# Designed miniproteins, single chains, continued (3): the designs that were tried, part 112

Each design is a single chain, and the fold is of that chain. pLDDT is the mean over its residues in the fold that is shown.

## One batch from the design tools (miniprotein)

Design m11889
Fold by ESMFold2-Fast:
Structure m11889 (fold): chain A 91 residues (1-91)
Amino acid sequence: KQEELDREIKEAVREANRAAELAKQEGFTDLAEKIQKAKELMESDREKIPEALKLLRDVTKEAQKNGSPELVRETAIAAAEAAEAYRLYKE
């Protein structure tokens, strides 16, 4: 159970890193900073996973408004992994 949560947190962080690099490459520096904050929250405190998840979902919505389908996909993947980590944390 603990090992599964640890693996999902690592996956969420990995996907958040990928999304942040993509946002930076596309020039969405503010979105990249929010994704990095979400990553830092997940790395520092398991109780902050819901806050990180909210940030990732907010970034996904902003990416949709800015017309970046690839960033929408990458941030949605990171949010899905964060949601799974939170589900495991609640068990």
Scores: mean pLDDT 84

Design m11890
Fold by ESMFold2-Fast:
Structure m11890 (fold): chain A 95 residues (1-95)
Amino acid sequence: HMAELQEKFSKLYEELKKLAEEAIAAGEAEMEPEELEFGVIKQTALLLLREGVPAEEVLAAAKANHNLTPEQLAQLEAELATFEEHKKKLEEEKK
C-alpha cells in the first residue's frame, strides 16, 4: 500500500534528520542545509531498500514526500541501483 510507504518514509526521514541535526550540533560538524536534506533523503531510501522495499516504490515515496530536482532524482536512482548491485555481489561471494 503506497500511502503506508509514504508515511513510513516521512517518519523515518524525520527521525534520521533529527539525529543528523543533533550530531552536527554536538560534533560542531558543518554541513550545508541542502546537502543535509538530500543526504537524509538518500539514507532513508537506502534503509527502506535494505528492508526489502522495491527501489521503484522507494523512489515514488521519496518523490511524494520531497520536491526532488531531476538531478537529485537521477542521483538517488543511481545510488539505489549501485547499492542493490553491490549487495548482490556480496551475497554471491558468500554463496
Scores: mean pLDDT 75

Design m11891
Fold by ESMFold2-Fast:
Structure m11891 (fold): chain A 57 residues (1-57)
Amino acid sequence: SEEVEKAKELIVKLANTTDPAERKKLIDELMKFPEDVLKEAVDSLDNPYKEAAKLLP
């Protein structure tokens, strides 16, 4: 779905971002997604990006 694709893009950006302020902004945006959308996005990504999703509370 479009929402899953957007969540995937944000997770990839989070994995590639080292700036603490930008990381917090990306985490805040990701937390606005429904849990099922986030799970689908994470499950469709490769392992390095799955690790970035663990930064979500």
Scores: mean pLDDT 76

Design m11892
Fold by ESMFold2-Fast:
Structure m11892 (fold): chain A 106 residues (1-106)
Amino acid sequence: SRLEELERLTEDPDPRRRGAALFGLARLYEEQGKYDEAIAYLERAAELPDPEVRNTALIRLGELYEELGKYDEAIAYYKKVLADPEASETTKRLAQGMLADLEARK
């Protein structure tokens, strides 16, 4: 099954493939309304050494917490992106935009 394949890929030696598998699992659980499981997979991706995978996971965690109405948690994740010296300028601008929008509305 796709679930079994994604679970195997979470053990891939390539951090980018591992990250992609964790994002795939998070999406599958989110689609089922299993938000705690989705969050757990995204938190695992946020701990990976690849800065693009890590910061994508932090943005996705922020978006998911915002969808759940947990604005303080969403703000904390976006701020983690801005505090990461390895985050790309594009990713930092995205996080800044999300923070500005959230602060204007909440």
Scores: mean pLDDT 87

Design m11893
Fold by ESMFold2-Fast:
Structure m11893 (fold): chain A 84 residues (1-84)
Amino acid sequence: MEEEIRRIEEAIREAEARLPTADAEELREILARLTLSLMTASVLLKKAEREGADPEVIERIREVIRRAAELADEAARKLAELLA
């Protein structure tokens, strides 16, 4: 679980770094990756809750979900602006 959370956090950092200079094709790729990260994080959250993981671990997964969702919304907004 720790390694899986770290992988998603890394994907989020990569998306944050790419977003400011991304073209339409790159924004689509970022959105796809963030969507997959959100799906994976959701599965990890349910697993952590079922297995009685530490509250700090659960909160960390929730923070990852929040950050990924915010970045996905930003990428979608920028893509919509470019396609307008």
Scores: mean pLDDT 84

Design m11894
Fold by ESMFold2-Fast:
Structure m11894 (fold): chain A 112 residues (1-112)
Amino acid sequence: MLSQEEVVERLLALVDELLADPDAAPFRVEPDFEARPDLPDIVPEPVSLTTIRRAIESGEIRTVEEFRERVETMLEGVRKAYEPSSARVIEAEALYEKAKPRIDELLSLTAP
């Protein structure tokens, strides 16, 4: 079983890999509330890869399960705010499909 410190290090490495992905460009920064003033009403707690990274660094995300939940919250927020055929949703789903096997591997290393 991975130690808490090893889990945090691996989650930081994974989020940095995702941040470097070209599909991650819309998720590297906080939402543009000037362009989308309705976004806080649709997604009250907007999640980006940068907010996930900060949560790992601050200790708000300590487990692989918590990391998975935050990534899923980000994807669900995009699905609520944009049309299913939009580039934003397609990019978010592509990013999640890249993250999923890495998350599943980490979950298997932390499972009892």
Scores: mean pLDDT 72

Design m11895
Fold by ESMFold2-Fast:
Structure m11895 (fold): chain A 110 residues (1-110)
Amino acid sequence: KLTFPTSITVEEILANPNLTELDLSGVTDVTDEHVAAIAKYAPNLKKLDLSGVTKVTDKGVIYLAKNMKNLEELDLSGVTKVTNEAVEAIKKNMPNLKKLDLSGVEKVKE
């Protein structure tokens, strides 16, 4: 598992050649730009944990959904800025997703 520091680089994402899982739970400095970098440079990722990453918005999640079609597990629990727009993008664009966690996301109504 890779843990981001306060400032992330593309080289840090690419430093793990066996990256199939990325755990960013509670890393409050992760932004939509970091999520976009993950989607561009780790498109074969199978598991992504963004639980408690409060700076990520629909913009980052929609970009992720459109670009990470091989993702099987996504944890967005406590990502309070995510809305139904991002959830709909996930459902439309991620055919291999087997587990989606939206616990504590008050703006999602399903």
Scores: mean pLDDT 75

Design m11896
Fold by ESMFold2-Fast:
Formats: structure tokens, sequence, C-alpha cells
Structure m11896 (fold): chain A 67 residues (1-67)
């Protein structure tokens, strides 16, 4: 459902934020999660000039989270 999609998007945001922090050496400037209905989610993290984004269907997000 939407709660599951939101949780997956938050997990993805956390991973992208951690990666941005390792690349820049400081906390990201902005972290956004997006949920489009019960089946799609994504995240965007901005740190200065660095922008990281990822997303997909909820079926695809568990595979991305497992990697």
Amino acid sequence: GEAEAAAAAEQLAAKLAAEAERLTGKAPDRVETRVNGPTTGGATVTSGDLVLSAGGSVEELPALLAA
C-alpha cells in the first residue's frame, strides 16, 4: 500500500543521503521522497552541486534496497 511505498522511498532516501554525505563530506542540503500511489516511489538528495535520484515501482524498490 501507500505506507509500504512511503517506507521504501524513505529507505532509498536514506541510502542516497548516506552516499551524498560520503562523497561531499557533509550532510545533504535537501532530501525529498516521492510516492505516486501505492506502487511507485522515489527519492532525490541534493548536496551543493551534487544531485542523486532514484525510484521505480514498489516491486523494483525492494531489489534496489537489497543491493
Scores: mean pLDDT 70

Design m11897
Fold by ESMFold2-Fast:
Structure m11897 (fold): chain A 94 residues (1-94)
Amino acid sequence: ADLAQSAGSLAERIEMLAYRLKAQGHEEEAKRVLELADKAREFGLQGNVTEDARYILEHFRVARRGLRESGDEQGEREAQKVADTAARLEAMSN
């Protein structure tokens, strides 16, 4: 898949998760997740694909815990898809 297109799709999913976290009262987590969306849009542009993918993967592990603790099973599944996509982008950069 085209890296730029994959990065754009990842960024959109990340933004949706941020809005979901904010709706559940996890405002600090939502703010951090929105920052990850900006990084996702920059995949490959500055030559930091591996580092950016790892950063997203690590921080989404924390976001998934917040969604699980709030009982948002659908949100946790969507966060897992984001983590899986970030891991795939990291693998593609190697």
Scores: mean pLDDT 68

Design m11898
Fold by ESMFold2-Fast:
Structure m11898 (fold): chain A 55 residues (1-55)
Amino acid sequence: MSDEELQRFVDEHVPYTGPLSEGLGALETARQNGELSDEEYQRAYRIFLERRRQA
């Protein structure tokens, strides 16, 4: 998955305006379901933290 696709994934599927645990739960579910590899999970996590900082 490209960085652009990961940014879209986070923006569409990961809640970053609520509690930290809510967004982390969504990312972990995506990893467990095979939607994200371990490497993609780490990149998506960094994007998620960046979105939280900007919100």
Scores: mean pLDDT 80

Design m11899
Fold by ESMFold2-Fast:
Structure m11899 (fold): chain A 100 residues (1-100)
Amino acid sequence: SEKDKLLEEAKKLMEQGKAFVEAARILGNGGDLEEAQAALKKAYPDFKVTSREEAVEALRKLGDEMRKKFNELVEKAQKLGITEELAKLFEEYIKSLPEP
């Protein structure tokens, strides 16, 4: 169904978000580029960068894409009447994120 498809897309976006947050945390704390790449590869298997500068730019672009995708999912959830189900998934997502 359209509702099931939206919730599956939301789950995929949240897994991508977890990988993003972990990679950003690693880089923000002065961690290794290879460790940050390993975190991102869990959701983006083809992700590869060769420098911290390239990694920061790639994360900025991914963050913009995820924000746009999340807004699209929220609008579609409102039209389908499943905003509460999406909110529950988002709450579980936030609770699963690594500490800052």
Scores: mean pLDDT 81

Design m11900
Fold by ESMFold2-Fast:
Structure m11900 (fold): chain A 93 residues (1-93)
Amino acid sequence: SKGSSDLSDIEKFEALVAVAAELADAQGLISRETAAALLKSFGFSDEQIDRLLGDRESLSLLELAELLLDHAVEIGGISEEQKEEILEHLRNS
């Protein structure tokens, strides 16, 4: 975490992951409804949420993080390498 101008993005992801962890069930799964509410609170549209979640009825914390990072790569916000670094950080945090 040696970033200087991208700290806010990492902090936002850490905040989202922390909130998602608190909302996960005893198995570490997040319901579609909970995931959709979280994504909406972070500025995602209903259409974007539906596309990201697809037919999933529940997902793990890491799966949710990966979907968010995949979307960020798709829109050009981050690189594939940055996605992998963030996922590694989350796995080890």
Scores: mean pLDDT 70

Design m11901
Fold by ESMFold2-Fast:
Structure m11901 (fold): chain A 82 residues (1-82)
Amino acid sequence: SIQAQLEAAYEALRAAGARLAALLADPSAPAEEIRAAIAELKAALQRLAELLLSVATPEEQARIQAALARMLAELDALEAAL
């Protein structure tokens, strides 16, 4: 079901976010591991957005796309700062 897919996508997003947060809190974390965690978080965000867009109204689609674009831009800025 779409609900089960959303639950799995949210769990994946939470895990990816926690991984990135842990790496950013560790001053010994190598840049390559942080880049990998950013890529994983981007993939999780895109998967969740894809699922949400599949059940969204046109008005909701615009908000979801704007939120995704903002989050991806923030992650791109973080990666560029490494």
Scores: mean pLDDT 90

Design m11902
Fold by ESMFold2-Fast:
Parts: C-alpha cells; sequence; structure tokens
Structure m11902 (fold): chain A 101 residues (1-101)
C-alpha cells in the first residue's frame, strides 16, 4: 500500500504540473489573440494552443492513473484530489475546443 501511495502521489504531482503548464499556455494563447495576428504572432498563437492541448491530455492521463493507484491504496483523499485535476483538465480541454473521453 505504501508503494502504491508513493506512485500515486508522484503521478498526481506530475499531473498538476501538466495542468498548470496548460493553464499558462492557454493564458498566453488568449493574450496573443488579443494582440492581433501578424505571421510571427500567428505562429506563437498556434504554438501556445498546441502546448495547452498537450498539457490537458497529459494531466488527464497522469491524474487518471494516480486516481486508480490511490483507490487501490485506500486513500480516498488522494483519489478525490486526482478526480478534481481530471475535471479541471477536461473543462480546459472543452474551452480549447476538443473532446476528451
Amino acid sequence: KEKLLEKAQKLLEQAKKELEQAKKSKKEYKELKKKGTTGELLLKYIGELIAAMGGVYGAVKLATKAKELAKQAGDDKLAKEAEEIIEEAKKLGKELGFKLE
């Protein structure tokens, strides 16, 4: 059980980092959109959108695994925290216009 908790916690920390990176990239994407689209700004805009989408996917994948391991270890608090990360990442994905299932 202790080894499962350590793995779950590490995966959840990685998921949180992926979600924070996705949120940061989404903020940059929105700010670049407000500045208008020259060729250089358009490339940066697309780059930040792709980075945000990748971070969302990573957060869902890692947090889902963390939730599974936390449940196996009997840590309901850690499992709930992982579920919250999954829900935030799915919301962010919807705002970026893609479906996560």
Scores: mean pLDDT 78

Design m11903
Fold by ESMFold2-Fast:
Structure m11903 (fold): chain A 97 residues (1-97)
Amino acid sequence: SMEAHELRIKGLELRDKGDEYYNNGDYDKAIELYEKAAELFKKAGELGDGQALIDLGFTLLNLSSLYRISGDDEKADEYEKQGGEYVDLGLQQVLKS
């Protein structure tokens, strides 16, 4: 839908800013931006955008890596699991469409 598309585009903008902070070693800012991007991708996915669920999954895998770097292995493991699940769900929706 148009609403899902707009939410996904906003999520991509926040993810791209998160990538910039990640590349600069500002992991706290990268986490903040990736968490905001993940919320937008989740909303877009709930509206039927399978591509947003793929974007969500990879964003959660990036969050997993950042939490592992910070020593929060429990959060890292949870984001890794959720990330894989959302990539699989999104791929199923995109391939079915």
Scores: mean pLDDT 90

Design m11904
Fold by ESMFold2-Fast:
Structure m11904 (fold): chain A 105 residues (1-105)
Amino acid sequence: SSLRNQGQQLLNQGMSLYSQGNYDQASTLFSQAYNLFLQSGDYRSAAIALGGLGSSLMRLGNYDLAIDYFSQGQYLATQAGDSRLQRGLDSLRLNAQSQLDRRRS
């Protein structure tokens, strides 16, 4: 669908900005990609976009919000039947929790 194609373009732009260290701009594009993938029913790509969003927030030090987005992504990955993506997002969520716990210590 056109929504899925627009989501894919935003996802690719977000990944490019993330690789450049522009995490704030990357998080905005991942959020927009996520919304377009949800509207198109592409739960796998929506979960990937939430992974990018959570990872960007990790880099910005917002671990609690990153945990929430990784958890949402895990749910969508499960709905998409993608167990590898679900496990990848669980690993990212656990890393975010570990970073949050260290910062609170």
Scores: mean pLDDT 92

Design m11905
Fold by ESMFold2-Fast:
Structure m11905 (fold): chain A 65 residues (1-65)
Amino acid sequence: MPSEEDLERAREYARELGLGEEDLEEAIAFAEGVRRALNLPEEMFFPLIRLELDARAMVRKARAA
């Protein structure tokens, strides 16, 4: 599981992107899956969550256009 610090940073970042709780939960699940599959260190949790949140924000913007 990501640390409380990582979760707080992820929640703030999701808010900045205009994403909801469902997108945040999916981004966390994505990060956990990738970290486990690739045996990445704990420090990669927030970068992976951020990557998925960025991708989701771009998809939402593209669909709105």
Scores: mean pLDDT 79

Design m11906
Fold by ESMFold2-Fast:
Structure m11906 (fold): chain A 73 residues (1-73)
Amino acid sequence: MMSDEELIEAYREIGKKVGIPEEVVQLVIDAVLNDKPLSPEEFEKVKEFVKKVYEYGKEHPEEVRALEEKLEA
């Protein structure tokens, strides 16, 4: 089980690496942790972040896999 603080830190770290502002990272966190519905405008911002995170995962598949497992636990 992963704490909200740990998850927030992980997403912020990834967001910083890909140059995404914290407000967009917060949208991703809210969608994942709080099942927040996304508006079309918010969805476009999150989609760009998700795409960049996917590219990051290509270089660090073990890190991404570990995070996904923690999210399901």
Scores: mean pLDDT 70

Design m11907
Fold by ESMFold2-Fast:
Structure m11907 (fold): chain A 64 residues (1-64)
Amino acid sequence: GLSPEEILRLLEELIDQMVREGASEQEIVDRVSQFLREHTPHYSVDEAVEIGRRAMELITQRLE
């Protein structure tokens, strides 16, 4: 499975691409959520919550 560092790197690339393509915040959130569900089934609840929190921070930072 992907490490948290690998997940965040891939998410940053995904978010940056979607922002360049003019995706809405909701479209970005939906796609990031789907990506996390597909790539973090091996994470504990605490690890999943933390990666989700960091992903949402990335979305907020990239949309400003």
Scores: mean pLDDT 83

Design m11908
Fold by ESMFold2-Fast:
Structure m11908 (fold): chain A 86 residues (1-86)
Amino acid sequence: TEVELLSLRQREDPEFGVVYELSVRLVRAEGDTLLVAEVGGKVAAVRRIHEGEEVRLTVRSPERADFELRVYEDGEFVGVVARLTV
């Protein structure tokens, strides 16, 4: 599995706290691929992605905490494609 981070932006939202905006492309996959966004070690978003697809994700958190975008293939953890630490 090969995932490319195209952009990662963090901004403050006046109503909802912190917003993470990401663009990710799945370059190559051998199986079913999921993107899992975690904030403070808790799952905040899950998105299925297909080979050749570009996905834009918006993740909201009421508080600023460590952010990771994790990649899973066929239920197995593959790696972290984006990380922001407080």
Scores: mean pLDDT 81

Design m11909
Fold by ESMFold2-Fast:
Structure m11909 (fold): chain A 82 residues (1-82)
Amino acid sequence: MFPGFSDDQIQTVNDILQQGNSQGMMGYSSSSIVSNVISQHYGFPYSVVYQDINQFMQSQGVDVLSTGQINQFIQQLIQQYG
């Protein structure tokens, strides 16, 4: 139970997962999908989000992102940029 997921964060994660599922990723997402949705939702430049998420994925040792990893990344991004 993580207190502090805003309705905005929940909607962002849902949109990421739906877009990933539509591309056959079934509960996972790619750096490009996550970057595009976060950029549109929070207004951050796509190139900045794309760079940060690729660095995050490298630190996690993954090539696709699970729901938990997407949530962790969004929280990290909000703390860093507001």
Scores: mean pLDDT 75

Design m11910
Fold by ESMFold2-Fast:
Structure m11910 (fold): chain A 100 residues (1-100)
Amino acid sequence: SAEDQFRAILTQLLTIAHELLEEAKRRNDEETAKRVEEAIALLNQRTLEGAREAARLLLEVAKRMREEAEKRGDKETARSYERMIELIEELIEQLEELEE
């Protein structure tokens, strides 16, 4: 069902958000932590619009974390963020299908 698909997408985005939040806090990156907490608040609204905005915000954070990993030569971490970016992009496409 569309409702079950939406709940699955929310669960995946929340999992990604918590992983990014943990990493931002580990690095003492308060700006990134605040952006991720904003995404979590949007996801907790349980709306398609909120989920789309949250997913795009998480995409921006993941892209920056990939670039930072690449700059320090951490290829494994950069590849992990690249996979996270691909997953977020897939979840955005799934959210767009639910609006039809």
Scores: mean pLDDT 89

Design m11911
Fold by ESMFold2-Fast:
Structure m11911 (fold): chain A 67 residues (1-67)
Amino acid sequence: MPSVSELQEALRRLGAKEIPSSKQLRKIIEFYREHPNPTREEIEKLAEELGLSEETVLLALRIIRAS
């Protein structure tokens, strides 16, 4: 599992419009552990709860899966 700092660096390299905080990324990691195959609705809800775009959450999840 990538560290929070590794996720932030990967998101910057991929040109993410926003870089989530360490707290936001920890919540995304916890979400993925509980929901390894999340539905679109679950992703939308997580993005709304964190105040992030769906695109940012999807990109973070993609990086986590690739690790």
Scores: mean pLDDT 82

Design m11912
Fold by ESMFold2-Fast:
Structure m11912 (fold): chain A 63 residues (1-63)
Amino acid sequence: SKREIRFKIEMNRGVLDLTFAVVRTITGLETEEEILEYMKKHHPELYRNYQRIREDIKKLEEE
């Protein structure tokens, strides 16, 4: 249902927001761009997870 799709989008968005908050806290980086570059270089598995969640959100929005 549309409500279930919206809930899944909100949950996935929350996971991304939490991930950025954790990386900011650990690294002291300020911008989303800096955090993404840090993840690509030092935690490629975390960056891959970020990319999957973004694609999942996009697909859910198109349903």
Scores: mean pLDDT 82

Design m11913
Fold by ESMFold2-Fast:
Structure m11913 (fold): chain A 86 residues (1-86)
Amino acid sequence: AWEAAAEEAAAAQVAALAETTLSAEEREALIAAATAYYDELASKLSGEKKKAVEELKESVLTVLTDPSKAAEAVRRASRAHKTILA
């Protein structure tokens, strides 16, 4: 249902990012933007949901810095997203 669709959407976004060819400049800008976004989101949460947002941030940053770990990052993002939605 909704939770499954949201989980698939989050995983698909991370997977799409892993397949995106980025210049070094574009990658740095996206890392900065993602860091700011997830840090602000995490600041509004507590407990397990805050940890899940931090895990989602790490998954996105992993894809941007080391695309060879994309499969692991997608799985981690999927799990984190489930916790955030709970």
Scores: mean pLDDT 70

Design m11914
Fold by ESMFold2-Fast:
Structure m11914 (fold): chain A 99 residues (1-99)
Amino acid sequence: KPPTEQQIKDKAEKALGKPVTKILSIEKVGDNILATLQTEDNTYLFVFNEKGELLNMLNLDKQDPHGRDSPGLFTDRPDMPMGQPIPATEEEAREFAKK
């Protein structure tokens, strides 16, 4: 069975270290799952595999974190919050999710 919305939310909260306030969309793309989730501060795009394991995470609203979450990390690279986010459109994320 594909992972439930609750499983996706739980995985995202573990990756972020903060609660998810809303799930905006969930799509199955190839063997992967593309989920757009909202927190209190930001909107994130997550890529999960068929088992619900996190493959990638993109911060869609990284432009204005106001320096609270990661002092020093955003002095030169505001587009690199936790992993290696790429400039992401829905189309680019869909291509990434394909095998």
Scores: mean pLDDT 63

Design m11915
Fold by ESMFold2-Fast:
Structure m11915 (fold): chain A 87 residues (1-87)
Amino acid sequence: AARGRELVVRAVELRFEIEKTEVEIFLGKKLSEEERKELERKREEYAELLAQIRAEELQATPEAVALAEELLPEVEELQARIDAKLA
């Protein structure tokens, strides 16, 4: 259904935004407090979208779901590394 497709598209969009931020950090960018809060918000929205896709048994492409699941732990690890450097 169209609504299911919208959820999958939003999840993929968030995945790429999170990944872009990760690449910037690995290239030497340090996140501001505001940028960290936005990354956390995107991560939460992404996790919620994945939960909705699973719970509703929406027809998502297996590749899109797998990529979405893989990215969330990477975002969490990256955030933890930033926090460790600021402690």
Scores: mean pLDDT 68

Design m11916
Fold by ESMFold2-Fast:
Structure m11916 (fold): chain A 88 residues (1-88)
Amino acid sequence: TARLQELARQVLANLKAVEDELAPEVRTMIVNTARALLGEETLPGFETLNKLIKAHPEQWGSYLLLSMTAENIDAAKVTVAMSRLAPH
């Protein structure tokens, strides 16, 4: 929980630097999920998230979204997703 909230905070802080690398729908869902984890919005339902991920399976943003919503975070996927959020 605390780890996911810290991830959400870092995502929101760094997302602007990479927003043009993401499909608009993936970017919007990442923002909404991050805000929900911080208590600012209702968390999207799993079916809605799964549908979006299936539509964009090759996007690194899909791995980030899974990491933010998973009970157990896949460390490899988190590492890849976080490397994409490095400021340029």
Scores: mean pLDDT 65

Design m11917
Fold by ESMFold2-Fast:
Structure m11917 (fold): chain A 70 residues (1-70)
Amino acid sequence: SVEELLERVLKHLDELSKKATPEQQKRIDELRAEIERLFEQAKTASGLEGAILMTRVLALVVEADVEVEK
């Protein structure tokens, strides 16, 4: 489900945040807020629009991974 996917994504971001500096944690928090917004939009989106939103979520998760590597 969308809710289960959101839970897994948020858990991943929490794990990244534990290894991050305070400055990196702030950026991860900003990315988390955008991801949660996209998931909320996905609840009412058509199948194709939902898939596009999930692709965008994946891009933001990758951005969080890259942020921790700085």
Scores: mean pLDDT 83

Design m11918
Fold by ESMFold2-Fast:
Structure m11918 (fold): chain A 88 residues (1-88)
Amino acid sequence: SRKEEAVKRVLERLLREAEKRRDQMSEEEREILERAKEALERGDLETARRLVLELMRRGVIPMDVLFEALSELSEEDALYVHRFLFVE
């Protein structure tokens, strides 16, 4: 669906930013990144979401990257992605 594609685009953007910081990451954070990438490639958005939020919680992906990604979406799609990431 369009909403699932919006979620996928935001997760892809967040994972690309994490990849740029790979050399600054711990071994555990690199393993989380690889698992998140694999989940996203499979279309497992729930697993990808949990792992991406873990990287954000650890400070690997700054919140400003999320805000920039959401700003590229329609208001409806941005609200859906925000709720998907933080509510369920």
Scores: mean pLDDT 86

Design m11919
Fold by ESMFold2-Fast:
Structure m11919 (fold): chain A 74 residues (1-74)
Amino acid sequence: GMVEVTIPAGLFGAKERLTFMLDEETAERFEKLLVALVNDRFSSVEEAKAAFPLPEEVWEVVEPLVRAHLASRA
């Protein structure tokens, strides 16, 4: 089934609420990506992309947020 996944405004610098309709498996991967980011598991955006394959449209929106999060820790 399809699941609605939301990034609330303010999380990782998101200016607006972002919503995606993803299948359950992809939604679970997306949630694990967010948990891994909070737990500082990645040193680069490329490492995060390799660990959590998501649709290109999702990464186009999420990549700037991941980059901002990593930059905030440097």
Scores: mean pLDDT 75

Design m11920
Fold by ESMFold2-Fast:
Structure m11920 (fold): chain A 98 residues (1-98)
Amino acid sequence: PKRLPLSPLARAAAATVYASSYAPDGDPLGLEAMRLIERIARRLGESPETVAARLMRLAARGDEEALREILTPEEQREMFEIERRLEKRIEELKKARE
């Protein structure tokens, strides 16, 4: 298994895109992540799908500088909050399996 050290912002961006994949299931965290991606897309004049793909590509490279250039400080804070909530859900699911 290849372990690439992800920067904190790269991890938050990847977590946000991952959480948004649950939006079709009506998951509240997934819907919030999807709405954040939609707001970023509107600001950049791109589609939400293009923004999600770009965020994942930059996160995979650990390109924190490029992430800071395309994301506002407010959007970055929202991504860190989504990551925190996603990690809490994963922890709760692991406890339910034990």
Scores: mean pLDDT 81

Design m11921
Fold by ESMFold2-Fast:
Structure m11921 (fold): chain A 118 residues (1-118)
Amino acid sequence: MEEITTIVKIVQKVLNELKIEPGSELTEEQLVTILEVSARELLKKFDVNESELVKGLRYIYTVGEGDVVEINELDPETQKLLLILVQAILSKAKSEKLEIAKEKFLAAGLEEVELPEI
């Protein structure tokens, strides 16, 4: 549970620093920046494999354009962190790519995570 709260706080900080308005649609450039900055913070705070996290980010970047990596090839802990990250961003902003990524994570057998109010 502390892990979920930490990811939500990271995302909120990144969105505030980029001056993204609540409920706005993310550009591709904004999405890439949010994912890159958030991933750097995740690597500092969680015992996650950098190679696995990079594979997961590539999957999110390329979703809808052809899958480069199968979600089930990622470590289960990395899959869970990425789903929380996707849900945290979608709680504050709109992104078709992230909605597709979320649907694919859920289809792979992951459960939707309840986000804390912050």
Scores: mean pLDDT 76

